Designed miniproteins, single chains, continued (2). Designs and how they scored, part 85

Each design is a single chain, and the fold is of that chain. pLDDT is the mean over its residues in the fold that is shown.

## One batch from the design tools (miniprotein)

Design m6948
Fold by ESMFold2-Fast:
Structure m6948 (fold): chain A 92 residues (1-92)
Amino acid sequence: SEKREEIRRAVSLYSGYAIRSVGYLTEAEIVERRYKRKAEEDPEKREELLEEGRRRVEELRREAERYEKEAKEYKEKADELEKELEEEEKRR
């Protein structure tokens, strides 16, 4: 049915966006660790490297938040469509 295909589409989209969000958070952790190590290896550039790392991590976390928001919106849409389908099936 069309409603089942709409549910599948919404589920696919929230799953995809959720995976992308987690991917950006994982990349942010890797980048943060790399810049902390660079700062330890170069004490003269410590403050500059920590500031650069902080900015890159903030950019990655902003992307993660953007994808998390999209995931939540499609999750809510899927949940609403599933409730509508369940009510329609109960009326048959």
Scores: mean pLDDT 87

Design m6949
Fold by ESMFold2-Fast:
Structure m6949 (fold): chain A 71 residues (1-71)
Amino acid sequence: TRAEYEELKDRLLALAREILRVSSNVPYGIGVVLRVIGTILDLESSDLSLEEKIARLRELYEEVEKEFESL
């Protein structure tokens, strides 16, 4: 649903901000924020279905969360 997509965007942005805040590797933290923002902007401008957009955000969330757990 659209609400699920918006919730997932908010969670991803919050996770990226937290990674930047706690990361001892500032270039890495900035890279995560830029990757998240870039992906969201690409999805919002794309002709992909809402279901595909949600799937892409879920994939990115899982990747970023796993990276954060290793910091």
Scores: mean pLDDT 79

Design m6950
Fold by ESMFold2-Fast:
Structure m6950 (fold): chain A 100 residues (1-100)
Amino acid sequence: SEAEARAARREAVLIGASLGVLVIELILLKKYEELSEEEEKEIDELIERLQEVIEELDRAAQALAADPEAALAALREAIARARRFLEEAEKKLAEIKKKA
Protein backbone atom coordinates (compact mmCIF):
# COMPACT_ATOMS: atom_id res chain seq x y z
CA SER A 1 0.00 0.00 0.00
CA GLU A 2 1.00 3.68 -0.30
CA ALA A 3 0.96 3.92 3.51
CA GLU A 4 3.42 1.00 3.81
CA ALA A 5 5.70 2.54 1.15
CA ARG A 6 5.64 5.91 2.97
CA ALA A 7 6.41 4.21 6.32
CA ALA A 8 9.34 2.29 4.77
CA ARG A 9 10.75 5.48 3.15
CA ARG A 10 10.50 7.32 6.49
CA GLU A 11 12.26 4.45 8.31
CA ALA A 12 15.00 4.39 5.62
CA VAL A 13 15.60 8.17 6.06
CA LEU A 14 15.84 7.83 9.87
CA ILE A 15 18.24 4.85 9.73
CA GLY A 16 20.32 6.60 7.03
CA ALA A 17 20.55 9.64 9.35
CA SER A 18 21.72 7.42 12.26
CA LEU A 19 24.41 5.84 10.05
CA GLY A 20 25.45 9.35 8.91
CA VAL A 21 25.87 10.48 12.54
CA LEU A 22 28.27 7.54 13.10
CA VAL A 23 30.31 8.63 10.04
CA ILE A 24 30.57 12.15 11.55
CA GLU A 25 31.58 10.71 14.98
CA LEU A 26 34.31 8.56 13.36
CA ILE A 27 35.65 11.55 11.35
CA LEU A 28 35.75 13.68 14.54
CA LEU A 29 37.49 10.87 16.46
CA LYS A 30 40.15 10.61 13.72
CA LYS A 31 40.57 14.44 13.65
CA TYR A 32 40.74 15.18 17.41
CA GLU A 33 42.12 11.99 19.06
CA GLU A 34 45.69 10.64 19.02
CA LEU A 35 45.26 7.31 17.22
CA SER A 36 47.65 4.55 16.14
CA GLU A 37 48.05 3.78 12.40
CA GLU A 38 46.07 0.53 12.97
CA GLU A 39 43.21 2.42 14.72
CA GLU A 40 43.08 4.99 11.86
CA LYS A 41 42.87 2.13 9.32
CA GLU A 42 40.05 0.49 11.32
CA ILE A 43 38.14 3.82 11.38
CA ASP A 44 38.66 4.35 7.61
CA GLU A 45 37.37 0.82 6.87
CA LEU A 46 34.30 1.39 9.10
CA ILE A 47 33.55 4.76 7.39
CA GLU A 48 33.75 3.07 3.96
CA ARG A 49 31.34 0.29 5.04
CA LEU A 50 28.91 2.83 6.58
CA GLN A 51 28.91 4.87 3.34
CA GLU A 52 28.23 1.70 1.26
CA VAL A 53 25.23 0.80 3.47
CA ILE A 54 23.87 4.38 3.25
CA GLU A 55 24.18 4.27 -0.57
CA GLU A 56 22.42 0.86 -0.75
CA LEU A 57 19.57 2.17 1.43
CA ASP A 58 19.20 5.33 -0.71
CA ARG A 59 19.13 3.31 -3.98
CA ALA A 60 16.50 0.93 -2.55
CA ALA A 61 14.32 3.88 -1.43
CA GLN A 62 14.62 5.56 -4.87
CA ALA A 63 13.48 2.32 -6.59
CA LEU A 64 10.04 2.74 -4.92
CA ALA A 65 9.34 5.63 -7.36
CA ALA A 66 9.57 3.26 -10.38
CA ASP A 67 7.82 0.13 -9.01
CA PRO A 68 6.49 0.46 -5.43
CA GLU A 69 5.25 -3.14 -5.04
CA ALA A 70 8.39 -4.87 -6.37
CA ALA A 71 10.74 -2.40 -4.61
CA LEU A 72 9.05 -2.45 -1.16
CA ALA A 73 10.34 -5.94 -0.24
CA ALA A 74 13.89 -5.01 -1.35
CA LEU A 75 13.73 -1.77 0.69
CA ARG A 76 12.58 -3.68 3.80
CA GLU A 77 15.53 -6.08 3.39
CA ALA A 78 17.92 -3.12 2.96
CA ILE A 79 16.46 -1.50 6.13
CA ALA A 80 16.93 -4.77 8.08
CA ARG A 81 20.57 -5.05 6.88
CA ALA A 82 21.18 -1.36 7.74
CA ARG A 83 19.76 -1.84 11.28
CA ARG A 84 22.03 -4.86 11.92
CA PHE A 85 25.07 -2.95 10.61
CA LEU A 86 24.16 0.12 12.71
CA GLU A 87 24.25 -2.05 15.87
CA GLU A 88 27.61 -3.62 14.85
CA ALA A 89 29.09 -0.19 13.96
CA GLU A 90 27.94 1.37 17.27
CA LYS A 91 29.59 -1.52 19.17
CA LYS A 92 32.80 -1.12 17.14
CA LEU A 93 32.87 2.68 17.74
CA ALA A 94 32.48 2.07 21.51
CA GLU A 95 35.44 -0.37 21.43
CA ILE A 96 37.62 2.17 19.52
CA LYS A 97 36.68 4.94 22.00
CA LYS A 98 37.74 2.73 24.96
CA LYS A 99 41.22 2.27 23.39
CA ALA A 100 41.63 5.98 22.55
Scores: mean pLDDT 85

Design m6951
Fold by ESMFold2-Fast:
Structure m6951 (fold): chain A 124 residues (1-124)
Amino acid sequence: PSVEELLAAARAALSPETRELIERLLELIEEGKLTVEKLIEILEQIPEEEAFHAGYVLMAEIAERESDEKLEEVVELIIEAAKENKKDLRALRFLEGVRAALGGMGKLELAQKVQRVLNEILNS
């Protein structure tokens, strides 16, 4: 499937409430207002079963809309949020979705960075 088809399928897997949370994250990113604290607050509202698809959709949308520099900044914020809440399976599943999207889009260095963080958290 194309990246567009995979993104559409991932979006369809999300509840309307989770889609609204992703839209809020995208707005905060565009405005330069996203913080680790705000990201954690929003992630806590995402059902565990939707967290992977939410991370996938968020990362794919950022890669399409924003600069590579902004994408890297957001990936670092997501990593920090996951480390702060390493006991929260939702944060880990979200980070897995982020890694999958980055890998699928050919952002291999960032995908590898996220994978190293996942391995560190899961083995801690």
Scores: mean pLDDT 83

Design m6952
Fold by ESMFold2-Fast:
Structure m6952 (fold): chain A 94 residues (1-94)
Amino acid sequence: MEARIEYSLELFRKGLENNDLAGAFLKMPGEFAALAHLIVKLSKEGKSREEIKEEVEKLIKEIAEKFGLSEEEIEELRRFAEGAIDIVEEYEKK
């Protein structure tokens, strides 16, 4: 689980730095790509961390219900999302 999150977060960070988010999203798991895409969209719209977290939690719930995810898989999505939000915030603070 952890290695999959770390790999996807590294892809996301490099995608932001190289202006190649599409390439990053194609290489990560679909559920992580969906979360990262939403986070980038909301951040560009000027949404706060709290607002982004609310929309991310809604998407995680939707994915979990639709695909029957376990508690561990839901926690993995939450950990990825938290890391992705941190990366976007760091990228904005140059």
Scores: mean pLDDT 82

Design m6953
Fold by ESMFold2-Fast:
Structure m6953 (fold): chain A 64 residues (1-64)
Amino acid sequence: SAKDRQLALEVATLGLEGMGHTAQAIVLRSRGKRASPAKQQELLQQAEESEKKGEELNKKAKEL
């Protein structure tokens, strides 16, 4: 049905967004490893926020 297709699209969209945030966190952690001490702390904080965002989106997709 149209409702089932819309739900499937929403689940797929949330999953893709979650994956994007997870990928961003990996990149940020990698960049942090080679950054100055001041920049390293900033990048690590951003990576942790991206991981949290990805986890929240993945959980929301699973609850639909």
Scores: mean pLDDT 85

Design m6954
Fold by ESMFold2-Fast:
Structure m6954 (fold): chain A 78 residues (1-78)
Amino acid sequence: SELKEKLEKVREVVLEWARKHLTPEQIARVQAILDEALKANTEEAFRKALQRVARLMLDAGVPLDEVARLFRKIAEVL
């Protein structure tokens, strides 16, 4: 479905960003969160997963402006 293709693209954008800013363990946690949401295959579940990912990034010490930049990129594919 078109929704699934968009959510898969968002997942790739998030993971590509995470590989530049996060440790391997943190990347694995982000992957697990997004994969679980993608299996649910709803926009709401994915939005909640992205909020969890944003919190994880902030807790990991990623600057707020970098998290904001990532979410601007996500908005472009949604």
Scores: mean pLDDT 83

Design m6955
Fold by ESMFold2-Fast:
Structure m6955 (fold): chain A 85 residues (1-85)
Amino acid sequence: MVGLETLVLELGVYETLAKNGTPEVQAEARARAAAIEAQIIAFWDSHDRQEIRDWLQEWFGRELAESVLDQDIQSLEELVELLRA
């Protein structure tokens, strides 16, 4: 029930901890980062572009311009392609 934006932000936090944390924290951070990556991919695969657009609009109260939504969807597509590679 977290928005895709929240998952992307959490991924960044855990990737940073995986690189810069203590050895104990690094192992757990890598595992959590991998789980979040899987969640982002699953979210993209389980929803069509219209569903993703609707969820982004709902999250931002439908005040975003269409150009901003198109940009966010394109960025998410590029992120998912990188995470799959």
Scores: mean pLDDT 71

Design m6956
Fold by ESMFold2-Fast:
Structure m6956 (fold): chain A 96 residues (1-96)
Amino acid sequence: MEEQRERFRAGVPKFKEALMTTAGLDEETAEKIAEVMLETRLLMLELVEKSKEEGIPEKEVALKVLEELIKRLKEVGAPKEFIEQAEKLKKEVEEL
């Protein structure tokens, strides 16, 4: 499990670069979004581990992770497109 956390952290610089080069975001905004994505992935790992121990449905874990992602994206001033994509994904999970 620590290996997955290290992989997510190792992916942050590449994701930040993609946000800057592909999405045209400035360095500060790209770094904040990359940090939000890292924190959200780490939260997902923690909730998945806890879900396995407590018998929480995967759908509830996914919804909780997406709610935190949306909240944090709004807090860092992410572009509307990123927030809308996360909200769409949450709606799709709710319909499962």
Scores: mean pLDDT 77

Design m6957
Fold by ESMFold2-Fast:
Structure m6957 (fold): chain A 63 residues (1-63)
Amino acid sequence: DKAGKYGQRAAEAIANKDSDLGLRGIIEASIAGGVNSSEGAGSGGTLKDPELGRRSSILGSLS
């Protein structure tokens, strides 16, 4: 598996070259994953959609 070989070489390079980089990468990936998952819920046409609320207010003013 060529993809596996690339991943293994990258992991070995990180482990041998910079242990701090490896640890930091794990922490950052964990934080980014959590934030990204939470933010995705608010981007659509939901109750928290700022564009939907803004347009609803304009329509109400027109009436």
Scores: mean pLDDT 48

Design m6958
Fold by ESMFold2-Fast:
Structure m6958 (fold): chain A 91 residues (1-91)
Amino acid sequence: SARERTLEELREVGRYLGMPEEVIENIEEVSNQIKLIDALFKARREEIGYATPVPDAVREELAKKFGEALGSEKVGEHVLELMKEENRKAL
């Protein structure tokens, strides 16, 4: 399926980037969190206007929240790395 293909592509990217094994094994949940963040920012952009980049302070807050939810701040940091333009095409 398209989702299985996307998850395998994300695992390959994670391996290439040297992500922890636990993050690679949990890549489906990481992918789901990235999609949720993107949907929330899309809704916010539609409310307040187009073309506001995600501020660094907001990115740091999201990394902390997802790190706490997923049991590691490093996992939150990897979620934000996967949100980069090149990696977002794999979602």
Scores: mean pLDDT 57

Design m6959
Fold by ESMFold2-Fast:
Structure m6959 (fold): chain A 88 residues (1-88)
Amino acid sequence: MELPEPTEEEIEYLREQAELFKKAAEAAKDEKVKEMAEKMARGLEEIAEALEAGDLERAAELAAELEKYMEANPEESKKAFELALKLA
């Protein structure tokens, strides 16, 4: 089973989400939430770059790494996500 080819809209969406998490990091008062938001922003940017390059394998690996980091820090991940949603 092959991964579907990403659309231009999907790549643009990831970049937009990365910018929201950058803003969330700036707005965060909690150091751990700030660090999580920065990690999510960077991870989403790296995934978008890999997808634009057509490197689906690298994009999948980067997504798995980001997911693992979020699962290891579920409370901070939740707060970073909620803060990003408020800024959208």
Scores: mean pLDDT 80

Design m6960
Fold by ESMFold2-Fast:
Structure m6960 (fold): chain A 72 residues (1-72)
Amino acid sequence: MALDADGAERAAAGAVIAAQAGDAERAKTYMERLKQAIGASDEDAEAGIEAAEAGDAARMQTYASRAAKQAG
């Protein structure tokens, strides 16, 4: 359950924008914020962070988009 729905939505949107721009560090930061706002481990946000650390832009974009849809 989201502890901060507005924060989760903003973090998810930021993650998608950063991932589409290929900015792995920003995408990772926003997905970490999304996990904090939800208050529980979000599998899509967690997988997106791993993809960003691995430099896998395609997976990073996919997981950021999924996390964003779950937050909205």
Scores: mean pLDDT 74

Design m6961
Fold by ESMFold2-Fast:
Structure m6961 (fold): chain A 89 residues (1-89)
Amino acid sequence: MIKGLLEEDVPQEMIERAEELEPRVKKVAEEVRKIMEEDKEVAEELKKMLEKMRKELDENPLETAEAAFEALVRALKEIEEKIKEAKEK
C-alpha cells in the first residue's frame, strides 16, 4: 500500500505501530480540518504548533524508532488538547 516507505528503510515494527495509531491520527486530522474552517484564530494556533513540531523533528535527529513513536504520540496529545479547548469555546 505505501511504496514510498521502501526507499527510507522504515522498520516494519514502526509501520505496525503507526497502523495502530492510524484511527487516532485520522480523527485528529479531521478535527483539525473542521476547526480550521470554523475558527481562523484557532487554525493559526494549530498551524504554529504543527510547524513547531515539524521544525523540532527536522532540527533534532531521531535516535531510534522508539523516540520517533514517542514524538508522534506527544504531538497527537498536544493537538488533541488544543482541539478540546477550541470545542469548549
Scores: mean pLDDT 65

Design m6962
Fold by ESMFold2-Fast:
Structure m6962 (fold): chain A 76 residues (1-76)
Amino acid sequence: EEFERDVAKALVIIAISVASKDGVDALIQTLERLAKHPNPLVAEAAKKALEAARSVRDGGTPEQVRDAAIDAANAV
């Protein structure tokens, strides 16, 4: 389960890194999709990343939004 959780977190972090290149809106859309993922570990990490991204979105740089999302996904 620890290994499966680490893999799920890694998948979400990779998705954040890829989507963030297309801007904050693309990152939020990707996290919203992953939050509905059938794998509950992926959905959990994505939901935490989405909460963090949304909280930083207003007044944050794209890099700050990305980093907050990655940190939140890692904290799961």
Scores: mean pLDDT 82

Design m6963
Fold by ESMFold2-Fast:
Structure m6963 (fold): chain A 90 residues (1-90)
Amino acid sequence: SEKYEAAFKEAYERVTRIPAELAAAWEAADEAERLELLRELRRRVEEEIRRLEEEIKATDDEEVKKGYEEVLEKVRRDLAGLDRLIAELE
């Protein structure tokens, strides 16, 4: 549905914008700065997950909920991968 597609796209763009905003800093960074950038990425992604969870609770539109929930499922998997990468670089 149009509402599902719009909600999915909005949530997906909100999450994928985070690593994109950090990309230039990552390319210029040394090894220690890259570890700090991964921690900042994790922090921002976790904050965005929290905001999406609040929006899911606040909406009565099932199509919007489905769009946001599908993005959250994918992002939580990516966050687990990021946590493993950070642990390996410590």
Scores: mean pLDDT 85

Design m6964
Fold by ESMFold2-Fast:
Structure m6964 (fold): chain A 94 residues (1-94)
Amino acid sequence: SKAEEEKLAWEALLLLGKYLAENHPDKEIQELGKKLAELAQKILEEGKATEEEKKEIEEILKEIVELLQKKGYKDLAADITAYIQKWVEEKLKK
């Protein structure tokens, strides 16, 4: 159950990263999405995230949200923040 919930968190981040890399019009946001997808995919392949990988994910997610806000994509930034809280923070903590 808990291992399956953790896997869902990484799958959710992989989907988010791919979505941004493939669909977002801004190149900097596309590059951050690609980094997020590559790291989430690596974690899924390894079956468990290291503490270093978790910190890297947190840093990438913060950069994505801050950059979206700076570039005026405020609604998307809010949606991504809610997505992270629901699929990552909730699933990895409980």
Scores: mean pLDDT 83

Design m6965
Fold by ESMFold2-Fast:
Structure m6965 (fold): chain A 82 residues (1-82)
Amino acid sequence: MEVVEFAKKALEKVQELVDKARADPETARGYVEEAQRILDEALEYFKKHSHELSPEEIEEVTRYLVEAQKALDEGRALADAL
């Protein structure tokens, strides 16, 4: 439960930072770097606690982290285009 909520919050924060990057392209790189840090911390936390999770929880966490990575990739592409 707590690990799933952590991954969900990481997705929400990454999406928030990517939205900020879209709104202010001049500072987009800073927001993308912060989003990368959040995702890296979430991946590290999941890796450390994955053995404590049910298969269903692992699938749910993986879905959130994959969506966060896609959002980050979109934000990075936006920052690189500027």
Scores: mean pLDDT 81

Design m6966
Fold by ESMFold2-Fast:
Structure m6966 (fold): chain A 94 residues (1-94)
Amino acid sequence: MVKIVIRGLTAQQAIALAALVSDVAEKIVITSQKSGETAVIYGGDSAEEVFKKTSHIDPDDITEVTIYAKDEKGAEQVIKAARLVGPDAEIEVV
């Protein structure tokens, strides 16, 4: 399991990322840096479930996203998707 922290995405970008990578992640935590509100998404959640679980976060809020990828290949997919969604986002592999 690989932990990836992504900073600087809007909540809208973070939600899109979560929907794209939910199949390669064990767990995704999206935290609004403005409100402190947190959404937790689990591996295999559908795009509809991702949107439902994140509906309480303002789409314009800047977020910190923590993704627990299942393996190294999953981590590579997460990093690639994060760069496509938010090319200027800060990505840290832990």
Scores: mean pLDDT 87

Design m6967
Fold by ESMFold2-Fast:
Structure m6967 (fold): chain A 79 residues (1-79)
Amino acid sequence: ADAVIEALLAANDSVNRLDAIFIRDRDTYIAQRDAIDADIAALQAAPVVDPRRLLALQITRDILDAIIAHVDELLAEFA
C-alpha cells in the first residue's frame, strides 16, 4: 500500500497525487465514518433528537462514504 502511494506521488500527476492522498488516508476516513455512525446511533437513541445535528452528521457520513467508495474503486482497478 505505502509503496503504491509513493509510486503514485512520484508520477507527478495531479489526479494520481489526489488519488494517492485518498488511498493513504483511507483508514482515517473509515475511522471518521465509524465515529459518525456511533454519534448518529447515540442521537437516535436519545429521548429527544436534535434534527439539525442529525442532518449534519448524516451529510458528513454521506460525504465520507463517497470518498471511501472512490478509494475502494481505485484500489480494485490497481489490484
Scores: mean pLDDT 76

Design m6968
Fold by ESMFold2-Fast:
Structure m6968 (fold): chain A 68 residues (1-68)
Amino acid sequence: SLEAEIWEALALMAIGVAKIIFYRSKKPEEAIEFLEWMKEKVLASGSPVAPEMVERFDELIEEIKKSM
């Protein structure tokens, strides 16, 4: 569905933005806050891609936390 495609695209863009915040700006706390905010929005959407995207967000959050 179009909604699922939009949420998948938004989630992938969010991962890219979070990586820029973390790797380029060196702001791990802001990157985690952004990912947690996007995770909340994806879960609230009820989109069928939500479980997969949440897993990817959680993996990146854990990677960032290990760097702190």
Scores: mean pLDDT 83

Design m6969
Fold by ESMFold2-Fast:
Structure m6969 (fold): chain A 66 residues (1-66)
Amino acid sequence: SSMQALKEAEERGLKHQPFVQEVKKARESPEEASKLFGVSLEEAKKLQEGPEEQLGLAIREKLERE
């Protein structure tokens, strides 16, 4: 559920405090983004410098990996 997953994560962020905190750190730090998404540090930096929509898609993909 591509568009629903991102919206659900944002709407229920407060109820998923541990994951929300990791996502917030990933937005501010490439090291945290690298850990959260399982990508290289350079790829994490590109996610942070790119559009917020691109980071949102990475969050959705991480959530769908169960």
Scores: mean pLDDT 64

Design m6970
Fold by ESMFold2-Fast:
Structure m6970 (fold): chain A 77 residues (1-77)
Amino acid sequence: SMTLVKAKIKNTKTGEEYEGVLTVDEVAEVISKMSGLSFKSAKGLVEALLSDDPVIRAAAEREAKKVGLELEVERVE
C-alpha cells in the first residue's frame, strides 16, 4: 500500500517549515496544526495534491497558498 508521502510544508506567514516521510493522515495533521484547517480539509488538500489530474493539483496548490501554505507532496516508491 503506497500510503507514505514525502512532504515539505512551509507556513509563509510564520516561516515555520516541516519536512519528512509520513502517512497521508500524518501530513494532514501537520497541515491542520500549522494552518488551522480542519483535519478533513487538510486531508482533502493532501489527496488533491497527489491527484493524477493536473487541474485538481493546481487548484489544491492555489487553495494552500490562500491559507498561507506552500506544499510539496510526492508518493514514496
Scores: mean pLDDT 82

Design m6971
Fold by ESMFold2-Fast:
Structure m6971 (fold): chain A 96 residues (1-96)
Amino acid sequence: SSSSEERLEKVKELGEIAKTIEKLDLKKQFEILETLRNYAFNDKSKEVRLEAVRVLGILSKSKDYIAKEISRGILKILAKEDKDEEIRELAKKELE
């Protein structure tokens, strides 16, 4: 329904929020993680999926243990299972 450009901008906005995810309540953290998971796995635009992987990478380095562990889990699945080689390689890099 939205354009790929609009969805890409939304994921970039989530990237800014991800830098201070520990300031949000647990419910909002889970909503953001689920939104990013959905973009990374399911978006028809490769640029949107790549940006979602980058934002999951930010979360994987978070001071918040739950956000860190969930995002690392998502990245591990992407690194092993995604059909797109660039998505797999970026997810592997974000886990380093």
Scores: mean pLDDT 90

Design m6972
Fold by ESMFold2-Fast:
Structure m6972 (fold): chain A 73 residues (1-73)
Amino acid sequence: MDIDEAEEKATKWLDAQIERAKATVGDEVARLLERFKGLMRKAFAALKAGDEEEAKRLFAEAEKILREALEKM
């Protein structure tokens, strides 16, 4: 329950940031944020499945994409 609630809140927040990025900094940053969102969703799914190593890898990949998006802002 707690993980599902956190995932939904994070997803709604990310959707707002993607919309803002499209309006301000452009489509490239928005695409990177959408990729970050996809990786976060997969990481939460892996965590719910008990695959902590896969979740850890997906979170690390997501962090790299987020860093790239921030560098382009």
Scores: mean pLDDT 79

Design m6973
Fold by ESMFold2-Fast:
Structure m6973 (fold): chain A 61 residues (1-61)
Amino acid sequence: MKKLLEAVRILQAYSKKVQEGIAVSDDELAAAEKAKAFVLEEIEKNGYKEVLEKLKKEEEE
C-alpha cells in the first residue's frame, strides 16, 4: 500500500474507533500520531490540493 494512503487509512481507522468508543491499543495510538505528522508534513510541503490528488490516484489503484 502506498505511504500516503496507508497514513490516511490509519488515521480514519483510529478516528472511527474513537468515535464509536472502541478501545485503541498503544501501538495504534503511536501509529496514528506518526500518520498524522506525515500527512501534515505532506500538506505543508506540497499543499492540500496536491495531497488530495495523490490520495485520489492511490485510492483508484
Scores: mean pLDDT 76

Design m6974
Fold by ESMFold2-Fast:
Structure m6974 (fold): chain A 92 residues (1-92)
Amino acid sequence: SEQIKQLRQEVRQLILKSVGYLIRAIGYEIEGDLEGAIRDLRDAESYLQQAIKKLDQLASLGDKTAESDRQALQEQIAAVQRRIAELEEQLR
């Protein structure tokens, strides 16, 4: 359906935004700006959480691939959260 196609496009755009913030966070880590890295990692996490909400909406519309995509994004969020914790420990 057109609604499923539109939501899939929205999910892709949110993931692309999260990737942009992840790349920026790596740049900040290389420069030694750990606080800047943590801010961008939190923005990336926010966009991934927004993508999960759109995937939940897709699942409610009968998109059978939404559940596996949701799991992959949850694993990515967990990785981002672990990296934030590691950087926060380095600031202590």
Scores: mean pLDDT 91

Design m6975
Fold by ESMFold2-Fast:
Structure m6975 (fold): chain A 64 residues (1-64)
Amino acid sequence: SRAEEALEKVLSLDMSKEEDQEKAVEIILSLSPEDRNFVGKEVSKSLSPEQAERLERLLVRALT
């Protein structure tokens, strides 16, 4: 599915790099609300707590 493809792309990125953090935000925000929920939950399970928190902050900033 599109959500699964997006998840694979996000998980292939290096969350220590700003350019890859921005790519992850763009990928997630391109999805429907339902798919964003799915990808967000799965990404949080696969990232360290620190990486997950950084991604969440970037998503909040992009939405405000």
Scores: mean pLDDT 79

Design m6976
Fold by ESMFold2-Fast:
Structure m6976 (fold): chain A 84 residues (1-84)
Amino acid sequence: MVPEYRFSSSVPGPDLTGTEASVEVTDDSLKLSLVLETADGRSLRLQTTLTKDGVLTSKVERDPGSPISVDVSLVEPEPPLPLP
């Protein structure tokens, strides 16, 4: 089964829009990749891997010195995961 994710971002000033999203499903894991772009041309790349054992890992790449934060949560009522 493919779980659904909800995420939100906090960026001072411009709104954040999704430019690309992909989901890859394997026998034992789900990989989610997102590319987000701000109105001023900065980008944020998020990769999340969820195993069928319920282990979740997230990786975020963002511009240094420009604070962009993203919270990721499952559609199920679980607390959002803090991202760096």
Scores: mean pLDDT 57

Design m6977
Fold by ESMFold2-Fast:
Structure m6977 (fold): chain A 90 residues (1-90)
Amino acid sequence: SALELAEEALETARQGLEVATEALTDKSLSDKKRLSLAIAGAIKASGGKFLAELALNDPEASEEARKKAEEAIKLAEEAIRKAMEALKSL
C-alpha cells in the first residue's frame, strides 16, 4: 500500500540521514570509513526517496501516506546533502 511504502521510505531516509551525519561529523573515523559511510548514507537516502515518490504517485494514497512520503523526501534530500558535504571534506 501507499502507506506501507511511505512508512518504509521514512525509516529508510532516517537511516540514511543518521549514516550521512556520522560521515560528516565523526572526525575520529578514518577517511576510508567516512567515505564508506557517506556512500552508504547517500544510497539509503536515494532508496527512501524512490519509495516515497512511489507512494506519492498512488492517486489513492491517504493524507497520512502523502505527509509521511513528503517528510521522507525532505529527510532523504538532507541526507544526500550531508553525504556530499562529507565527501567534499575528504
Scores: mean pLDDT 91

Design m6978
Fold by ESMFold2-Fast:
Structure m6978 (fold): chain A 96 residues (1-96)
Amino acid sequence: ARAEALTRLGRRLWEEAQAGNHVIYGVVGMQYISLGGPAATPELVAAARDLLPYFKKNIWWAQQAVGIFSTWAPHHPDAVALRDELSSIVDELKEK
């Protein structure tokens, strides 16, 4: 019940972030959706790909996203690929 309510709130925050270009709400939305676990993974991969241009601008957001997908990676093959892509972005930002 609580996890379902938090996942629903996270999805709403993600949708609002996309509409308003508010990256911070998108990251928070992904964290809440992570409580939904396996059932939400294709949606989360799509959401994270939409945020890639923003992650390239801020190492903190990119590192947070890597942490989230690293938690999901053992359970979802799609999360492994996205985690590796995000890790490359973090490495690129460190070189700046």
Scores: mean pLDDT 68

Design m6979
Fold by ESMFold2-Fast:
Structure m6979 (fold): chain A 64 residues (1-64)
Amino acid sequence: SAEEAARKAIEYARELLEKGHSMGVASKAGIERAREEGERQGLSEGDIQLAASMANTAVVREGY
């Protein structure tokens, strides 16, 4: 699901933030991971975009 793809992407982005990477780096990595996971799950482009948007929003909020 888009939610599962987003969850995995958010976990990856959080790991990058914990390692001292910038919000911009973590955000881009999260978006890319959401696309990879969505494609693996056979999600539609709309659901992949939703997962990427959820991951980006979570990283921005946590970097605030």
Scores: mean pLDDT 80

Design m6980
Fold by ESMFold2-Fast:
Structure m6980 (fold): chain A 75 residues (1-75)
Amino acid sequence: AAAHLAAARRALAAGDYEGAIEHARATLADPSATLAQRAGAHFLLSQAYAGLGKEEEAKEHLEKAEALAEEIAAR
């Protein structure tokens, strides 16, 4: 989970939006991923889809990231 999340961040920084999507999805597929890692993966998916001009997918993942972040903050 953590390694894929880090790889997704590096891909975004390099403008590799498809690679960022692949690594972020790999984070979400990991059953051991924490709520914080899942929130981060959805946030990175939002940024990658926005970079590809896919605004609806970007918005959907941003909303999921925000919901998970609120759950973490409500501890």
Scores: mean pLDDT 81

Design m6981
Fold by ESMFold2-Fast:
Structure m6981 (fold): chain A 64 residues (1-64)
Amino acid sequence: MEAVQQQAAAARQQLLAQGGEEGAAKLREYVAKGKTDEGLEAAKEIFAQAEAQADATVAALFAA
């Protein structure tokens, strides 16, 4: 199970890092336009999708 845990952790970190970069870029764009609240909502959606994908990947690894 340790190998699955390590693989799951690596996959989660990679997906969250990608989502974090996309979310941060979207937030910066909206903040530059003075639309911080809209940017925060967009970033939350991107992060939520990244977390859901990471969770699905982890669940698939543990289901095997």
Scores: mean pLDDT 76

Design m6982
Fold by ESMFold2-Fast:
Structure m6982 (fold): chain A 87 residues (1-87)
Amino acid sequence: MLVASEEEIELYLEAIERTPELAGLPEERRRELAVALAEREKTSIMDRADFEEIGERFGVPAEAVREAYLTAAVLELERAVRKALGE
């Protein structure tokens, strides 16, 4: 069973869709990538080796994987701020 919550997967899916190099992936592959990122984040602090491994597995540049990871962190922060403001 996958370790990531659906909320975490949705955050990464949005981040992937906002990353041009990843947005071209088929919907199924984008979801698999989102799950992989959410699961990796739960088990370790992601570093260069994590981005390279995931990039190789999905046939995408490691830099694009890193950009999606950073985008997801920004989206999570934005959602937390909006929730705190009662929005």
Scores: mean pLDDT 79

